# Designs tried in a protein design run: designed miniproteins, single chains, continued (2). Part 88

Each design is a single chain, and the fold is of that chain. pLDDT is the mean over its residues in the fold that is shown.

## One batch from the design tools (miniprotein)

Design m7053
Fold by ESMFold2-Fast:
Structure m7053 (fold): chain A 97 residues (1-97)
Amino acid sequence: MEELKRLAEEILRENRETGRVPVPPGLTVAEFYEILAEIARERGDEESAEAFRKLAELERELLENREPVNWSPEEARERQRIFDEAAEALRRLTREA
């Protein structure tokens, strides 16, 4: 966990320069966002931690259940909301990471 947190912090530092957050090799998207949630929580940013946790849960569910690519409009809006919340949390976390 500590080694993965260090790797995530390095990626966040790179994101400040490029505006992108690549998921490290060997991690799933869900695992990466779970690590970001822990980092945000340790920094006292509970809102960002919750946003990352929700996205991690969504990504894990999609991977496990192999959901179809085409969702209903209602399901697509909920997914987009979770994604937008996590993206805003990521912007907050990277500003001082």
Scores: mean pLDDT 68

Design m7054
Fold by ESMFold2-Fast:
Structure m7054 (fold): chain A 71 residues (1-71)
Amino acid sequence: SRLSDEAMRALVEALLQLKEKFPKAEVVADISDDGVTITVKMPDDTPQEQKEEAQQLAEQASREINSLVLP
């Protein structure tokens, strides 16, 4: 696995937290040689502010996880 146990745990926790905070969101994680990217897709009727918040949290989680695999 390209992720350490610590990074994988952080990824799972981030995905669960995003889904709990945004239950209607589709949360996807892509794991590649370039790192981890978390993407959140919200319903079209979701306020833009909430879409931006979800994206910001996903990017923050991606950075945190990547700090564990990309020194």
Scores: mean pLDDT 77

Design m7055
Fold by ESMFold2-Fast:
Structure m7055 (fold): chain A 110 residues (1-110)
Amino acid sequence: KKPSIEELVDRIVALLEEILARAEAAGAPQDILDSIRNVIDVVRQMGRDIKEGKLSLTQVKFLVIAIRSELWLVLRRLKRLNPDLAAALEPLVEEIFRLLEELIRAIEEE
C-alpha cells in the first residue's frame, strides 16, 4: 500500500518529535534541541505548501537537502557529546532520510 504525501510528512514529523523527546530527556544542549525544533517546523510548513500547490519539485528537493544537512549536523555533534544517544537516534534519522526520498518520488510520479 503506497503512502500518501500527507502520510509521509506526518510520519517524518512523528520521527522528528521522537528524536526531540529522546534528545531532551538525555539533556542535549539547547542549540541542538532548537535545531531539531526548526527542522520540525520546516517539514510541517513544507507539507502544507505541497498540499496547497505552492512548491515545485525543485523547491521540495532543495528543502529536503537542507533538512538532511541539518539532521546530519545534529548527529555529528551528538556523536561527540553523547555517542550512545547518537547511536540510538541514527536509525530514526536513516528512516527520515528514506521517507524524504519516498516523498520526492511520490511527487515526481504525480
Scores: mean pLDDT 88

Design m7056
Fold by ESMFold2-Fast:
Structure m7056 (fold): chain A 88 residues (1-88)
Amino acid sequence: STTEETVARLLAEASKLPETSVEKGLLLVTAAEVAKQAGDLERALELYEKALETYRKTAETSSGVLKELAERRAEEIEKEIAEIRKKI
């Protein structure tokens, strides 16, 4: 499907980036949002969990504004994961 093609493309781009990359985290969140909009909550959950791991690694390996941004993004993703888990 178009959704599966879009998710696959985003994941392929994310795979080219370092595991500590903010850009990788953003691509994974975008893929999760695409899956969520298509109603695939289980797939969205998997992708949000991968994005959460990426932003946590970014926060651990960065400082200052970038660390604070990554920590805030991780907190936002944790809340989204909790909301999706209530619907599954």
Scores: mean pLDDT 88

Design m7057
Fold by ESMFold2-Fast:
Structure m7057 (fold): chain A 81 residues (1-81)
Amino acid sequence: SKKEEEVTKYLRVLEYLRKKKGLSQREVAERLGISQSTLSRWFAQARAGKVEVSEENAERIKKYAEELAKENNIDISKVSL
């Protein structure tokens, strides 16, 4: 669905920014309120172009990715991953 495509893109952006800023998977998982194993699975699924998450988790992912992108002067709409 369109929402699944959107959250997949935001997860890919979040993993990119995590690596660029040297954030640990633990720090990102703690901020999203999930386990590191869940985050690792979501990143792997996003790299494969498909992710299934609850609407609540999708909104948390989107908000955090947007916050990190803004802090790093990155326009998510222009990111190609």
Scores: mean pLDDT 80

Design m7058
Fold by ESMFold2-Fast:
Structure m7058 (fold): chain A 99 residues (1-99)
Amino acid sequence: PSVEEEFERLLRLFAERLGVPESEVERALEEFRSGKFRLTNLDLTKPNPEMDAVDAALLAFGLYLGHGKSVEEIVELFEKVLSPEMLEALREALEEWEK
């Protein structure tokens, strides 16, 4: 699969767990394809209420492919940033995506 197809797979797995609507997923995929990245805050040291499912999926994808981070390392980086519900959804999505 292409890099775009792999990002779509991860984003859809994460979005399904959080009830993110299809329109939001399609918008994120179009922005990814156009080379526009929505990541505006990379501070992983504190809670970030502005980081949505798309931002988290894109950052996790970049950490996995660009920096060789494991699923466990990625989840640990997000533990201070995401709510417990979003963190659990991210872990489950990444574990299923990596299979």
Scores: mean pLDDT 74

Design m7059
Fold by ESMFold2-Fast:
Structure m7059 (fold): chain A 62 residues (1-62)
Amino acid sequence: MPLYYLGAIATDADPERARREALEKALAEARKNGLEPVATTVTILPAGEKYVALVGVKARPA
């Protein structure tokens, strides 16, 4: 079975809020596609007055 890579991006003035939002989006997308998350990576970058959270999810068929 192939492994799938999914991602989500969120921006917020609070880096913790950005991370949580992006993670929730990525996990929801994986589950909508019948995939189970195996591993997650998170990167937070400052973007002017806000933060951008980039979340990657490695998933496999449920």
Scores: mean pLDDT 82

Design m7060
Fold by ESMFold2-Fast:
Structure m7060 (fold): chain A 81 residues (1-81)
Amino acid sequence: SEKRKEQLGVAYYAAGKISQIGAETNAKLGMSAEDVERDGKSAVDSFEKAAEADPKNAEYFKKEAEDAKKLTEEQVKKVKS
């Protein structure tokens, strides 16, 4: 049903936000680029799964995935410098 699809999308979105916070925190604490990349990639994957789970809101979740990817790339550069 539509309601179940929306709920599944929200669940994946929440998982993505947790991983995104992990990547941001690791970058701020000066952890390895590998740790930042791993958490950032998990966030992107979760947002992409949210888009697949809820096609009605896919545009929103795809934007969140793209924004998370760009943010992770910048965080990795900062840790490597």
Scores: mean pLDDT 87

Design m7061
Fold by ESMFold2-Fast:
Structure m7061 (fold): chain A 92 residues (1-92)
Amino acid sequence: EEEEKRIERLADDAIRELETLLSFDSQNKEKYEKAIELLKKRTREAMIEALKVVFGYSEEEAEELLDEAIRTGVPLSLIGIAVLHTDRRRAA
């Protein structure tokens, strides 16, 4: 599939996950709401900003994670991607 279509799917999946988190994690509500608004733009730039807002990633880290998700076709789970990234950094 085209990159734009992958980005759209990844954004929609991430929005659903963040909506679920909003239902029980009120302490991070503002971060999730900002990320959802960014993801609704369905652009590469907005998804990078969403990763930075939710997890505090640098621009470079967010770009690497998004590129990996696009290349592999793995559903964008902001939580799952963060866990995989952390494991990689700890294991290597």
Scores: mean pLDDT 68

Design m7062
Fold by ESMFold2-Fast:
Structure m7062 (fold): chain A 83 residues (1-83)
Amino acid sequence: MDRERAIELVRQAAEAIHRGDLERARELFEQAARYADRALAEAAKRGREEELRVSEEVGDAFARIGPQVELALAGQPAPAPEP
């Protein structure tokens, strides 16, 4: 549940960035991080293998959008491909 919610919130944050709603994007990303932390804590109770699995799945979703949220809040345009 919390893992799926975290991924869904990351998707909503990406959509908010596309709409130019940068404050909402940050709020959604921060909520996603809280749900991800909860999912990781629950996975850790089941064992290290499950924790790593959930961490990789959630981490992949976050890696795509995190830098865009930070740059958008700094008043910069969405990043072009890195040099």
Scores: mean pLDDT 72

Design m7063
Fold by ESMFold2-Fast:
Structure m7063 (fold): chain A 114 residues (1-114)
Amino acid sequence: MKKLTITGTLTADRGVVEVKASGKAKITFTADAPGTVVLVEARGGSRKSAGAVFERPGDTATFELEIPEGGVLKITVAAPAAPTRVTIDIELDEDGKIESVSVSMANAEVKIEE
């Protein structure tokens, strides 16, 4: 399995993560601020999306989406209060590939494990 861990801090603006990848993805999201909204989109030929709202600090949301070959996983996060710390764990299946990661958040850290 390939694992990607992204951490960052939301300021007054929304945060965006774009991963150029393919395969079956399991995305686990954690946010430290109540009312944080997350939208996950798999793009490439077709679009699949899922979203969640966090009611309590440290709440976790999990999504399962298939990213097509040559596709992109886009994650958008918005919080009613800033700053808020967010953590995104992405697990790909054995056939999964990660090509690039782009993060639009303060203090962003990206870790890739195979």
Scores: mean pLDDT 75

Design m7064
Fold by ESMFold2-Fast:
Parts: structure tokens; C-alpha cells; sequence
Structure m7064 (fold): chain A 64 residues (1-64)
């Protein structure tokens, strides 16, 4: 399944949308909780300099 390392790799290359999508898939597959996925997306946003985008993505994931 999708791992935290894979989500961080997407974020580090500037793909915040890809990181958010990967975290959502991981949560939906049961590989992480929605809360864990939301926190990962927040961290991804910080890494790419888009904290507001990360927070929006985290809120969307928390409704899964």
C-alpha cells in the first residue's frame, strides 16, 4: 500500500496534490487512519510551502 515515505517523496518534489491524493488512497485502503493521513497531508503542505493547502487537504481526508 501507499506509505508515509511515498507521500513525503511526492511532497518533497513539490507535488502537494499528489501527496494528498496518495494519503486519501492509503486511508481508504485502511493502511492508515483518516487522522494519520490528515496529519501527513498537513506536513506535506509545510514541506512544499503551502500550509493552507495542506490544511484544506487534511480537512477533506478527515471526512472519509
Amino acid sequence: GITLEEVRALAERGDADGAGAAASVAASQGNMTPEEAAEVVREAGRLVGDEEGGERGAKQISTL
Scores: mean pLDDT 71

Design m7065
Fold by ESMFold2-Fast:
Structure m7065 (fold): chain A 106 residues (1-106)
Amino acid sequence: SLLELLERAIEILQETGKLILDNSPLSEIIKKLEEAIRVLREALERTTDPRLKEVLRAAIRTLEQIKEDIQNFENGGKVTKLQVLVRLMAAGAEVLVALRMVERQE
């Protein structure tokens, strides 16, 4: 169900946050971000609600930006652990808004 996809996305984002806090390899963090993006894209394809689509697109965009920031860091770019965590929290908040919208429709 759409609800189960959003709950799974939240679990993946929580696991991603833990990997960042534990200073896990950047490749593992990127893999988890890609997994979250994949789940959210599936949720986006399954919904017809334009408001929910907008919220999901915002979350996906934020996660793609985090992934780009980490990849740029590997090439000598500058991003801090705190900046990554703050953006991850923002993406998590958008997914929670999406989950609330779905719960209100059931």
Scores: mean pLDDT 86

Design m7066
Fold by ESMFold2-Fast:
Structure m7066 (fold): chain A 65 residues (1-65)
Amino acid sequence: DEKEKKLQDVVDFLRQMGLDLAAVSRLSRAALFAKLLVPPEEEDAFLKKLETDYAELKAYLASQA
């Protein structure tokens, strides 16, 4: 599943940064995207590239915690 692979790449990135996924999943949208190094003007483009929305991304991060 291409979408699952893209979401897993986000998880792997956050883990490589030494971040706790449970803590990250509780952040505000702006704080989460700051940890992903995504500026506010690129948030919607980032989600479209992942074929997801913010709620689904946040739920996936929580499930991997």
Scores: mean pLDDT 82

Design m7067
Fold by ESMFold2-Fast:
Structure m7067 (fold): chain A 99 residues (1-99)
Amino acid sequence: SMLEEYVREVYRLLAKVGVNDLSELPPAFTKALLEGFKRTFFITESEIYDEKELNKLLDIAKKLLPDKPQLAELVAKLSYALYKGRVPLKVLDRMMDTF
């Protein structure tokens, strides 16, 4: 599914830059990554969010990362922001090539 592709691509990007350890996921770091992605891709804040879509992404991420709940939550939230911001998967793939 498209949601599974976003989760997979976001995880690959985070893993490539070494963000796959629980010790590297303090709340301030997670917030900074989310804000950085929003600024980079010009994602506008919305007062309305689709809880059902976010929960689907959380389920997918938790199945991929059953022993790393903080990383699963970060992957799901980043995937949600990029998906709702309509950021094409090809853009994420190109970012992986530049790191």
Scores: mean pLDDT 73

Design m7068
Fold by ESMFold2-Fast:
Structure m7068 (fold): chain A 106 residues (1-106)
Amino acid sequence: MPKWLEKLLEKARETVRAVLDRLGFDPETRAAVESAVDELIKLAKEALENPEGDIREYQLKMEEAARKIVDTLRAAGAPDEAIREVQQAFADVMLAVKLLLELERS
């Protein structure tokens, strides 16, 4: 995995953590969001380790994990601005994974 992508994944995790810290969510909500973030990062790594696998399946699973993060934050009362910050961070991750997989197949 390229170092720039490892840093992008860490930036996404840090963005979510900063939102959780700023809004003061309870430990249960924080654990649920962090678990969903871990799943998204795991899916991104698995997609890159298995470039011959179904890229579309990994994209759909990552989109579902991202939606779960957003839904959990929204249910906990996160403002739209914070939700957009998290959505953008994961959009950047998903785009980077897609581009890297397309390069491996070129």
Scores: mean pLDDT 79

Design m7069
Fold by ESMFold2-Fast:
Structure m7069 (fold): chain A 64 residues (1-64)
Amino acid sequence: AMEVIYSMMRQLSTLLPPEVREELQSLLDNKASVSELLEFLRRVLPQGVYDNLKRHIDYIIEKS
């Protein structure tokens, strides 16, 4: 599950602004938990974008 979530986050980061990408990449490199990743995204992204990402993450966790 974690590897899939990290892969998804890394892929999604390429579509995000450079500042957000750099911070997200740092979290991934430091092996941040899903909770820490979601809290970061919640702070830096518009609610709609965050909600979409959270839905994908929840789906991956549920499926796993």
Scores: mean pLDDT 75

Design m7070
Fold by ESMFold2-Fast:
Structure m7070 (fold): chain A 73 residues (1-73)
Amino acid sequence: MSSAEAMELFIEAGKLREEAEKAIEEGDVERAKKLADQIREIGRQLEAAGHHGIARELFEAAEKLLKKAEEAE
């Protein structure tokens, strides 16, 4: 994976984070959890490609979103 491809995935994950936060605000817990899982999947792709720092940030972001979604249940 190139640095440009890694950056594109990170930007995509950022958009998913915004959508997940909006879903939590709207009470759509199922959508928020699904979006958090998609962020984790992007993190796994980055981890597999050796981008450990960026992957860690995405895993931490996804976990925070999942906790917020669980609190909204």
Scores: mean pLDDT 84

Design m7071
Fold by ESMFold2-Fast:
Structure m7071 (fold): chain A 81 residues (1-81)
Amino acid sequence: GLSMDELVEKLKEARELIEQGKYEEALELFEEAVRNATTSEQALAIGIELQEILDENPDLPEEYKKKLKELLLEAVRKAAA
């Protein structure tokens, strides 16, 4: 399973990819992180990062924001399970 340290580094890399305009590569890392999250703490960390990215980047394409919101909802569901 994914460790918390590995998750934190993956989320940091995804944020850096967004800053570089590499949206699809960042999305793939978030999808992988959500898929591999096995604990409520991991799912919560992903949810917090996705919410911060949405709040900090209001000008992201609407279709991309929709995909991030869908991943956020999945992360919230995993955190609540």
Scores: mean pLDDT 87

Design m7072
Fold by ESMFold2-Fast:
Structure m7072 (fold): chain A 74 residues (1-74)
Amino acid sequence: SSSIKMLQRAIEAIKKSSGAMSVNLVRQMSRTLASRGDTASSKRLDEIAAEAERNGESSAQIAKRLQDLLAQMQ
């Protein structure tokens, strides 16, 4: 699906980004998925972004969370 491809691209971008930029990328992906009708994945991405921001997570930790989500979507 296109949502899976977008998440794969986001994971690669996140691995090269700061934690704060990675949180913003996750929020941007959440908005894009919501606009395409994927409200379930959008909600999960918002939860990941909020928790990562609250915990001060690194890009590597955020990438792992997205990889775990991607595995659940396949």
Scores: mean pLDDT 81

Design m7073
Fold by ESMFold2-Fast:
Structure m7073 (fold): chain A 65 residues (1-65)
Amino acid sequence: MSEEERQEYIERLERAIKSLEKAGLTKAVELAKEVLKKVQEGKLSREEAEREMRKIETLGVQELL
């Protein structure tokens, strides 16, 4: 992932986190912030981060069900 792609994805993750906060999904917010930190540190590829975010979204849905 290029630095430009990383920065764009970081901005996308920050928007997703704000949406989760507005929905009251506190646990999903905490996990999403961990993904954001790892992307910022270059420890996760975009594909790996997207997989983790899908798991977090599933967890959020389970909290609503």
Scores: mean pLDDT 76

Design m7074
Fold by ESMFold2-Fast:
Structure m7074 (fold): chain A 78 residues (1-78)
Amino acid sequence: SRTRAAIRARLDRMLAAGRITPAQRDMLMAMIDAGVAASDMAAALRAAGPAYIHSADADTAYADFMALDAQRAAQRAL
């Protein structure tokens, strides 16, 4: 989906900036594909270090996670 691609692009930028590891990016993408809730994905990002919860990319990724969770809920209602 476009939302999934946007989240991947955010995580790839965070990886390029050295803020997450390749293993953390792959884990978060696997969680998205497994249908993990946005709050659990946010908790995984926070577990990477307290600094990530204050970064603009982390905040944007969290917003994208919430949008994906809302999209999944809407699709389940159909």
Scores: mean pLDDT 66

Design m7075
Fold by ESMFold2-Fast:
Structure m7075 (fold): chain A 120 residues (1-120)
Amino acid sequence: MMSELAKKIILILKVVLFSVKAGEIKVTEENAKEIILEELERHDLLDVLEELKKKSSEITKEDLEIVIEESIKLAIELDVKLEDLKIIFKAIAELLGLDLSEVNEIFEKQVEKLKDKIKY
């Protein structure tokens, strides 16, 4: 079962990924945080981001594994490049104060897992 914190992170990712796809926005490491904050403000989700920041220590490795897996599936469905998703995830992790090395390790693990699962 997905935790409430994982659901909130997925909500943020859905909003950002839909906006990137619909707007054909070129995501870079330099602009990713600004894009995320602007889209969250537009959708009245800044309060969700602040709650996640406050509860960042409660976000488990299992939550991150679930969130990253669901985000990769969503990116594939929306035809968003995995490289762009990785940039967005890194920016969200930085905004939440998460360990970037741990997030990167989990991201690479989930990419490998899903590549084996969906490869035909």
Scores: mean pLDDT 82

Design m7076
Fold by ESMFold2-Fast:
Structure m7076 (fold): chain A 69 residues (1-69)
Amino acid sequence: SELEHQLQLRQQAQQILETEKDKEKMIAKLKELEKQGLPKHVVDSLLEGLELSTDPEEMDRLGTLKVIS
């Protein structure tokens, strides 16, 4: 089933996001899932979700500064 295959790919993507600390390797692994049938927009959505899933406590300790020069 295509639906089951898509769910499996999303589960693998979630595990990559949880276990892989190297951003470049994380992106590379997500691109491998894209080649296996995960749509580009889903990959983009997962990367956006990663950005939004930043721990508020950790962000406070790091000091959120968004200055583009």
Scores: mean pLDDT 64

Design m7077
Fold by ESMFold2-Fast:
Formats: C-alpha cells, sequence, structure tokens
Structure m7077 (fold): chain A 75 residues (1-75)
C-alpha cells in the first residue's frame, strides 16, 4: 500500500539523518535521497496505472522531507 511505502521512505530518511552528525550534511543527504525515492516511486506507481497514488506518494515524501529538515534546522 502507499502507506507502507511512505513508512519505508520515512525509515530510510531517518537512517540517512542518523549517519550524518553534521546538520548541513544531514539536510543535503536527506534532500538528495528524497529526490531519488520520489522519482523511483512515482515511476513505479505510474507504470502500474496508479497515477493518483504516484502523485500522493511524491506529495507525502515532500512533506516528510520538509518536516525532517525543519527539525534539524531547529536544533
Amino acid sequence: SIEEMVEEVRRELLEVRERHEDPEQAILSIQVHAIALSSEGWLKLKQQGKLEEADELVKRINEITKELVAEIEAE
């Protein structure tokens, strides 16, 4: 389901954050990884004919990315 895909993306981005003690490097790495996951996930869902789910996945990944970046910037 899209919910499972979103939770897996959140886990991966949190792992990326944990690998970088430098906040600036953590932010950049999260942003780059999120772009890759968004592109890959969107293409896979579109190929399955799930265009609305593809768009929703990208939207949800963008929301998670903004949330994680804001948390790091607040520290």
Scores: mean pLDDT 86

Design m7078
Fold by ESMFold2-Fast:
Structure m7078 (fold): chain A 71 residues (1-71)
Amino acid sequence: SIQDLQQAIDNGDFDTAIKIVDQYVKNNKLTPMQKKIIDKMIDSIKNKDKFSAQVDMGMFQIVQGVDKSHP
């Protein structure tokens, strides 16, 4: 889940974060904007850049939040 991904990033567990984001991408259809943010997040995780990964995660959740018109 996205919450598990955020927790892995916050804990600096980049190996778990990569596994979670890979499964998320495979199981969910992403918009072009969401895919751009996820691709940046994957790069940040692979570079073990926790701060950039946290920023990318926050941006991803904001973009997902825009779709909350249909709960």
Scores: mean pLDDT 80

Design m7079
Fold by ESMFold2-Fast:
Structure m7079 (fold): chain A 89 residues (1-89)
Amino acid sequence: PIRTEQLRALGEVEGDLVTVSFEIPDSTLAVSVRLTIDGEEQPLSIVKRELAGSVLHVTARYEGSQSVRDKIKASKEPLEVTLTVQRLE
């Protein structure tokens, strides 16, 4: 069977883009990414994915409200990013 799982990591903010790296096992399919801002998860659009060994490098963009975009751009600290993956069991 296939199961859905969530992985969390800290992402760096560069303008309107968020870059994050996740350690994933083989046979794992990345489905979606979400950003935690003010305690709420916001969906991100994946712009680029690169797999280097067991590490997946994701570049994503937030496409929602201006108030959340302003908070992301003003962040001086890494933000928590959640990656939803599908794994073969």
Scores: mean pLDDT 78

Design m7080
Fold by ESMFold2-Fast:
Structure m7080 (fold): chain A 76 residues (1-76)
Amino acid sequence: DLKKEIERLKEDIKILKEAESQKQVGTSVSSIDKAVEESKKAVKEGPDAVLNTGNIKITRVGLEMRRLALEVELAL
């Protein structure tokens, strides 16, 4: 169901935005190193893993793009 999938993506995006907001208060060098390592892992797992994962640090752009695509399809 297209509408349910869009709602689920909106919830995931909300969680990612909330996590990003929290990181602005407590960002450290250690967290940057971990983000780099996770990015390397996602690239190694392939583009589908990046777009379909719930990984907070890597896939927010992917989730936003997928949400936009589904919203366009819903509108058409």
Scores: mean pLDDT 57

Design m7081
Fold by ESMFold2-Fast:
Structure m7081 (fold): chain A 90 residues (1-90)
Amino acid sequence: LLDLDVEEFEEFLREVYKKHKEEIIKEAPQFDRNSERFKEVDKFYNQLSEEQKEALAKKGVELMKEGNINGPEGDVVAVLLEYVIEESKK
């Protein structure tokens, strides 16, 4: 995952978006940043390149618009990144 170039990362991100969009939209408004489950997400996020972080932010904005989510973009990005990490293990 972390070794992907920006184009490979964006393509993987698009596949995760297609597969898990509805789940991410449902979970993002209920996101608990203090949960044990999501602490590892922050660790992975800090290891991403600036270009990979920008790609995540763009998809986060798309999810917010599509799901009509009225909350912090960072929460949407965190949930999206959790799904990206889980899909990368398959």
Scores: mean pLDDT 76

Design m7082
Fold by ESMFold2-Fast:
Structure m7082 (fold): chain A 85 residues (1-85)
Amino acid sequence: MPKVEVTVEGNELTVKITGESEEEAETAAKALADSLLNSGVAESAEIEVEGNVATVKIKMKSEELAKQVAESMKNGPGIFEVTVK
């Protein structure tokens, strides 16, 4: 099962996605970045992939939106093991 770790610092989210493959991690990271950018809650997103781990650094439009998105990810569908810090 893919694992997701979310760190919130001010208006910045760092999401670490550990997949079963590099392709799975990259696909999940791109889907997350596209979703947040298209919803208008994020200003920018950067993706780094190393092996089966993808790190998404997202600059949110506000600190409140960053906290709300992190909480939503923690309470999301049970297909991911989510940890919020």
Scores: mean pLDDT 76

Design m7083
Fold by ESMFold2-Fast:
Structure m7083 (fold): chain A 55 residues (1-55)
Amino acid sequence: GPGRERLEEIVATHPRTSGAAVAAGAALAELDENPETSDEEALRWVDRIEETYGV
């Protein structure tokens, strides 16, 4: 879904050691561990990452 796609884009478009990429990578790991997590919740995580890191 859009939330997962945006997290994957953040990881792909930022240095692996950046705060944005680290946070997005952790969120993707959470989605993989808890597949019942809604894409709406993933979008909320995206909003928080974008707000925090200016991406």
Scores: mean pLDDT 86

Design m7084
Fold by ESMFold2-Fast:
Structure m7084 (fold): chain A 67 residues (1-67)
Amino acid sequence: ADPDARALARGLIGAASTGSEETAEMVGMLAAKAGVSPETLRKAGEYAKSLGSEDAAKGAYFGAEWG
């Protein structure tokens, strides 16, 4: 669902803003391990990119590969 992807994108943007691309990658991987689907992670990445956070988008895509 789009709301789940949006919530994850906001969390990833926060992680990237507090740390770096590596912090966002860790959050993306933890989301995948918690059962978030690769599709939802990719949608979250597109959302984060649309909001101007390339680091958050990369974190989401990294999580999608881990799932």
Scores: mean pLDDT 80

Design m7085
Fold by ESMFold2-Fast:
Structure m7085 (fold): chain A 76 residues (1-76)
Amino acid sequence: MELSLEEAKEILLKQGATEEEINSMSDNLLKAVAEALTTNTPLKEIAEKYGVEKEDIFNFEVDLGIRALEEAVAKV
């Protein structure tokens, strides 16, 4: 299943990405990160599919995960 650019942006915003971060990313990187956040597909396969670096996907996913953890800890 291929995500549209609009769907990818909506997914990233919902996961805590800012509009500035989204605007700094290529269309392919936006789709790759959104697919990584919504599927259990290995990052290598997503990176090859969208022609982006695996490390760029991983770094964004980790950063969003840290923000989610900080929000969760604040509720305890």
Scores: mean pLDDT 77

Design m7086
Fold by ESMFold2-Fast:
Structure m7086 (fold): chain A 82 residues (1-82)
Amino acid sequence: MEEEEREEKLKKLKELYEEARAEAERNGALDPAELEEVIRRLLAYHEENTEEKLEEGRRLQGLLVAQYEVAGVEPPDAPPAP
């Protein structure tokens, strides 16, 4: 039943995004460019379709968005399509 897996993954992603945002605000804003480089590298692992790597990649994507907001820069809605 794929819906159960989707629901569990969605819950984990929401929690990671919320925690990542709080963590970014507490630690202070990093340069968005530095986070983009980290995210870019993780997206390469994300393509391997392992849940652990996907989850970590999405967590860091959430950190990137949070850093943009903390830095007072408008966060990107999504990474540009290839």
Scores: mean pLDDT 55

Design m7087
Fold by ESMFold2-Fast:
Structure m7087 (fold): chain A 71 residues (1-71)
Amino acid sequence: MPVTKDQQDKMTKVAKDAAEKAYKDGQSIDEMNSEANKAAHKAAPPGNIVTVSVDIKDGKITVKVTSQPKP
Protein backbone atom coordinates (compact mmCIF):
# COMPACT_ATOMS: atom_id res chain seq x y z
CA MET A 1 0.00 0.00 0.00
CA PRO A 2 2.82 2.55 0.60
CA VAL A 3 4.33 3.91 -2.63
CA THR A 4 7.67 2.68 -3.94
CA LYS A 5 10.69 4.96 -4.36
CA ASP A 6 10.15 4.94 -8.14
CA GLN A 7 6.50 5.95 -7.71
CA GLN A 8 7.48 8.68 -5.22
CA ASP A 9 10.12 10.03 -7.64
CA LYS A 10 7.60 10.01 -10.51
CA MET A 11 5.00 11.91 -8.48
CA THR A 12 7.61 14.46 -7.36
CA LYS A 13 8.79 14.99 -10.95
CA VAL A 14 5.31 15.53 -12.42
CA ALA A 15 4.34 17.81 -9.51
CA LYS A 16 7.48 19.92 -9.99
CA ASP A 17 6.96 20.06 -13.77
CA ALA A 18 3.35 21.20 -13.26
CA ALA A 19 4.34 23.86 -10.70
CA GLU A 20 7.13 25.18 -12.96
CA LYS A 21 4.75 25.36 -15.93
CA ALA A 22 2.17 27.25 -13.85
CA TYR A 23 4.88 29.65 -12.62
CA LYS A 24 6.06 30.26 -16.20
CA ASP A 25 2.44 30.94 -17.22
CA GLY A 26 2.23 33.65 -14.53
CA GLN A 27 -0.15 31.74 -12.26
CA SER A 28 -0.39 32.44 -8.52
CA ILE A 29 1.23 30.25 -5.86
CA ASP A 30 -2.24 28.86 -5.05
CA GLU A 31 -2.68 27.85 -8.70
CA MET A 32 0.82 26.33 -8.75
CA ASN A 33 -0.10 24.26 -5.68
CA SER A 34 -3.38 23.22 -7.34
CA GLU A 35 -1.65 22.16 -10.59
CA ALA A 36 1.11 20.30 -8.72
CA ASN A 37 -1.45 18.44 -6.57
CA LYS A 38 -3.52 17.56 -9.66
CA ALA A 39 -0.46 16.17 -11.49
CA ALA A 40 0.73 14.17 -8.45
CA HIS A 41 -2.75 12.68 -7.91
CA LYS A 42 -2.90 11.54 -11.55
CA ALA A 43 0.51 9.84 -11.17
CA ALA A 44 -0.32 8.29 -7.77
CA PRO A 45 -0.96 4.53 -7.47
CA PRO A 46 -4.56 3.55 -6.68
CA GLY A 47 -5.51 3.57 -3.00
CA ASN A 48 -3.17 6.39 -1.96
CA ILE A 49 -3.80 9.95 -0.76
CA VAL A 50 -1.27 12.46 -2.09
CA THR A 51 -0.45 15.93 -0.75
CA VAL A 52 1.87 18.40 -2.47
CA SER A 53 3.43 21.54 -1.02
CA VAL A 54 5.06 24.08 -3.35
CA ASP A 55 7.60 26.67 -2.17
CA ILE A 56 9.26 29.49 -4.12
CA LYS A 57 12.57 31.00 -3.01
CA ASP A 58 14.56 33.40 -5.19
CA GLY A 59 12.61 32.28 -8.27
CA LYS A 60 13.44 28.63 -7.59
CA ILE A 61 10.53 26.22 -7.22
CA THR A 62 10.69 23.31 -4.79
CA VAL A 63 7.97 20.72 -4.24
CA LYS A 64 7.38 18.28 -1.41
CA VAL A 65 5.19 15.27 -2.16
CA THR A 66 3.81 13.06 0.60
CA SER A 67 1.67 9.97 0.10
CA GLN A 68 -0.19 7.68 2.47
CA PRO A 69 -2.55 4.71 2.04
CA LYS A 70 -6.27 5.47 1.98
CA PRO A 71 -8.03 4.22 5.12
Scores: mean pLDDT 77

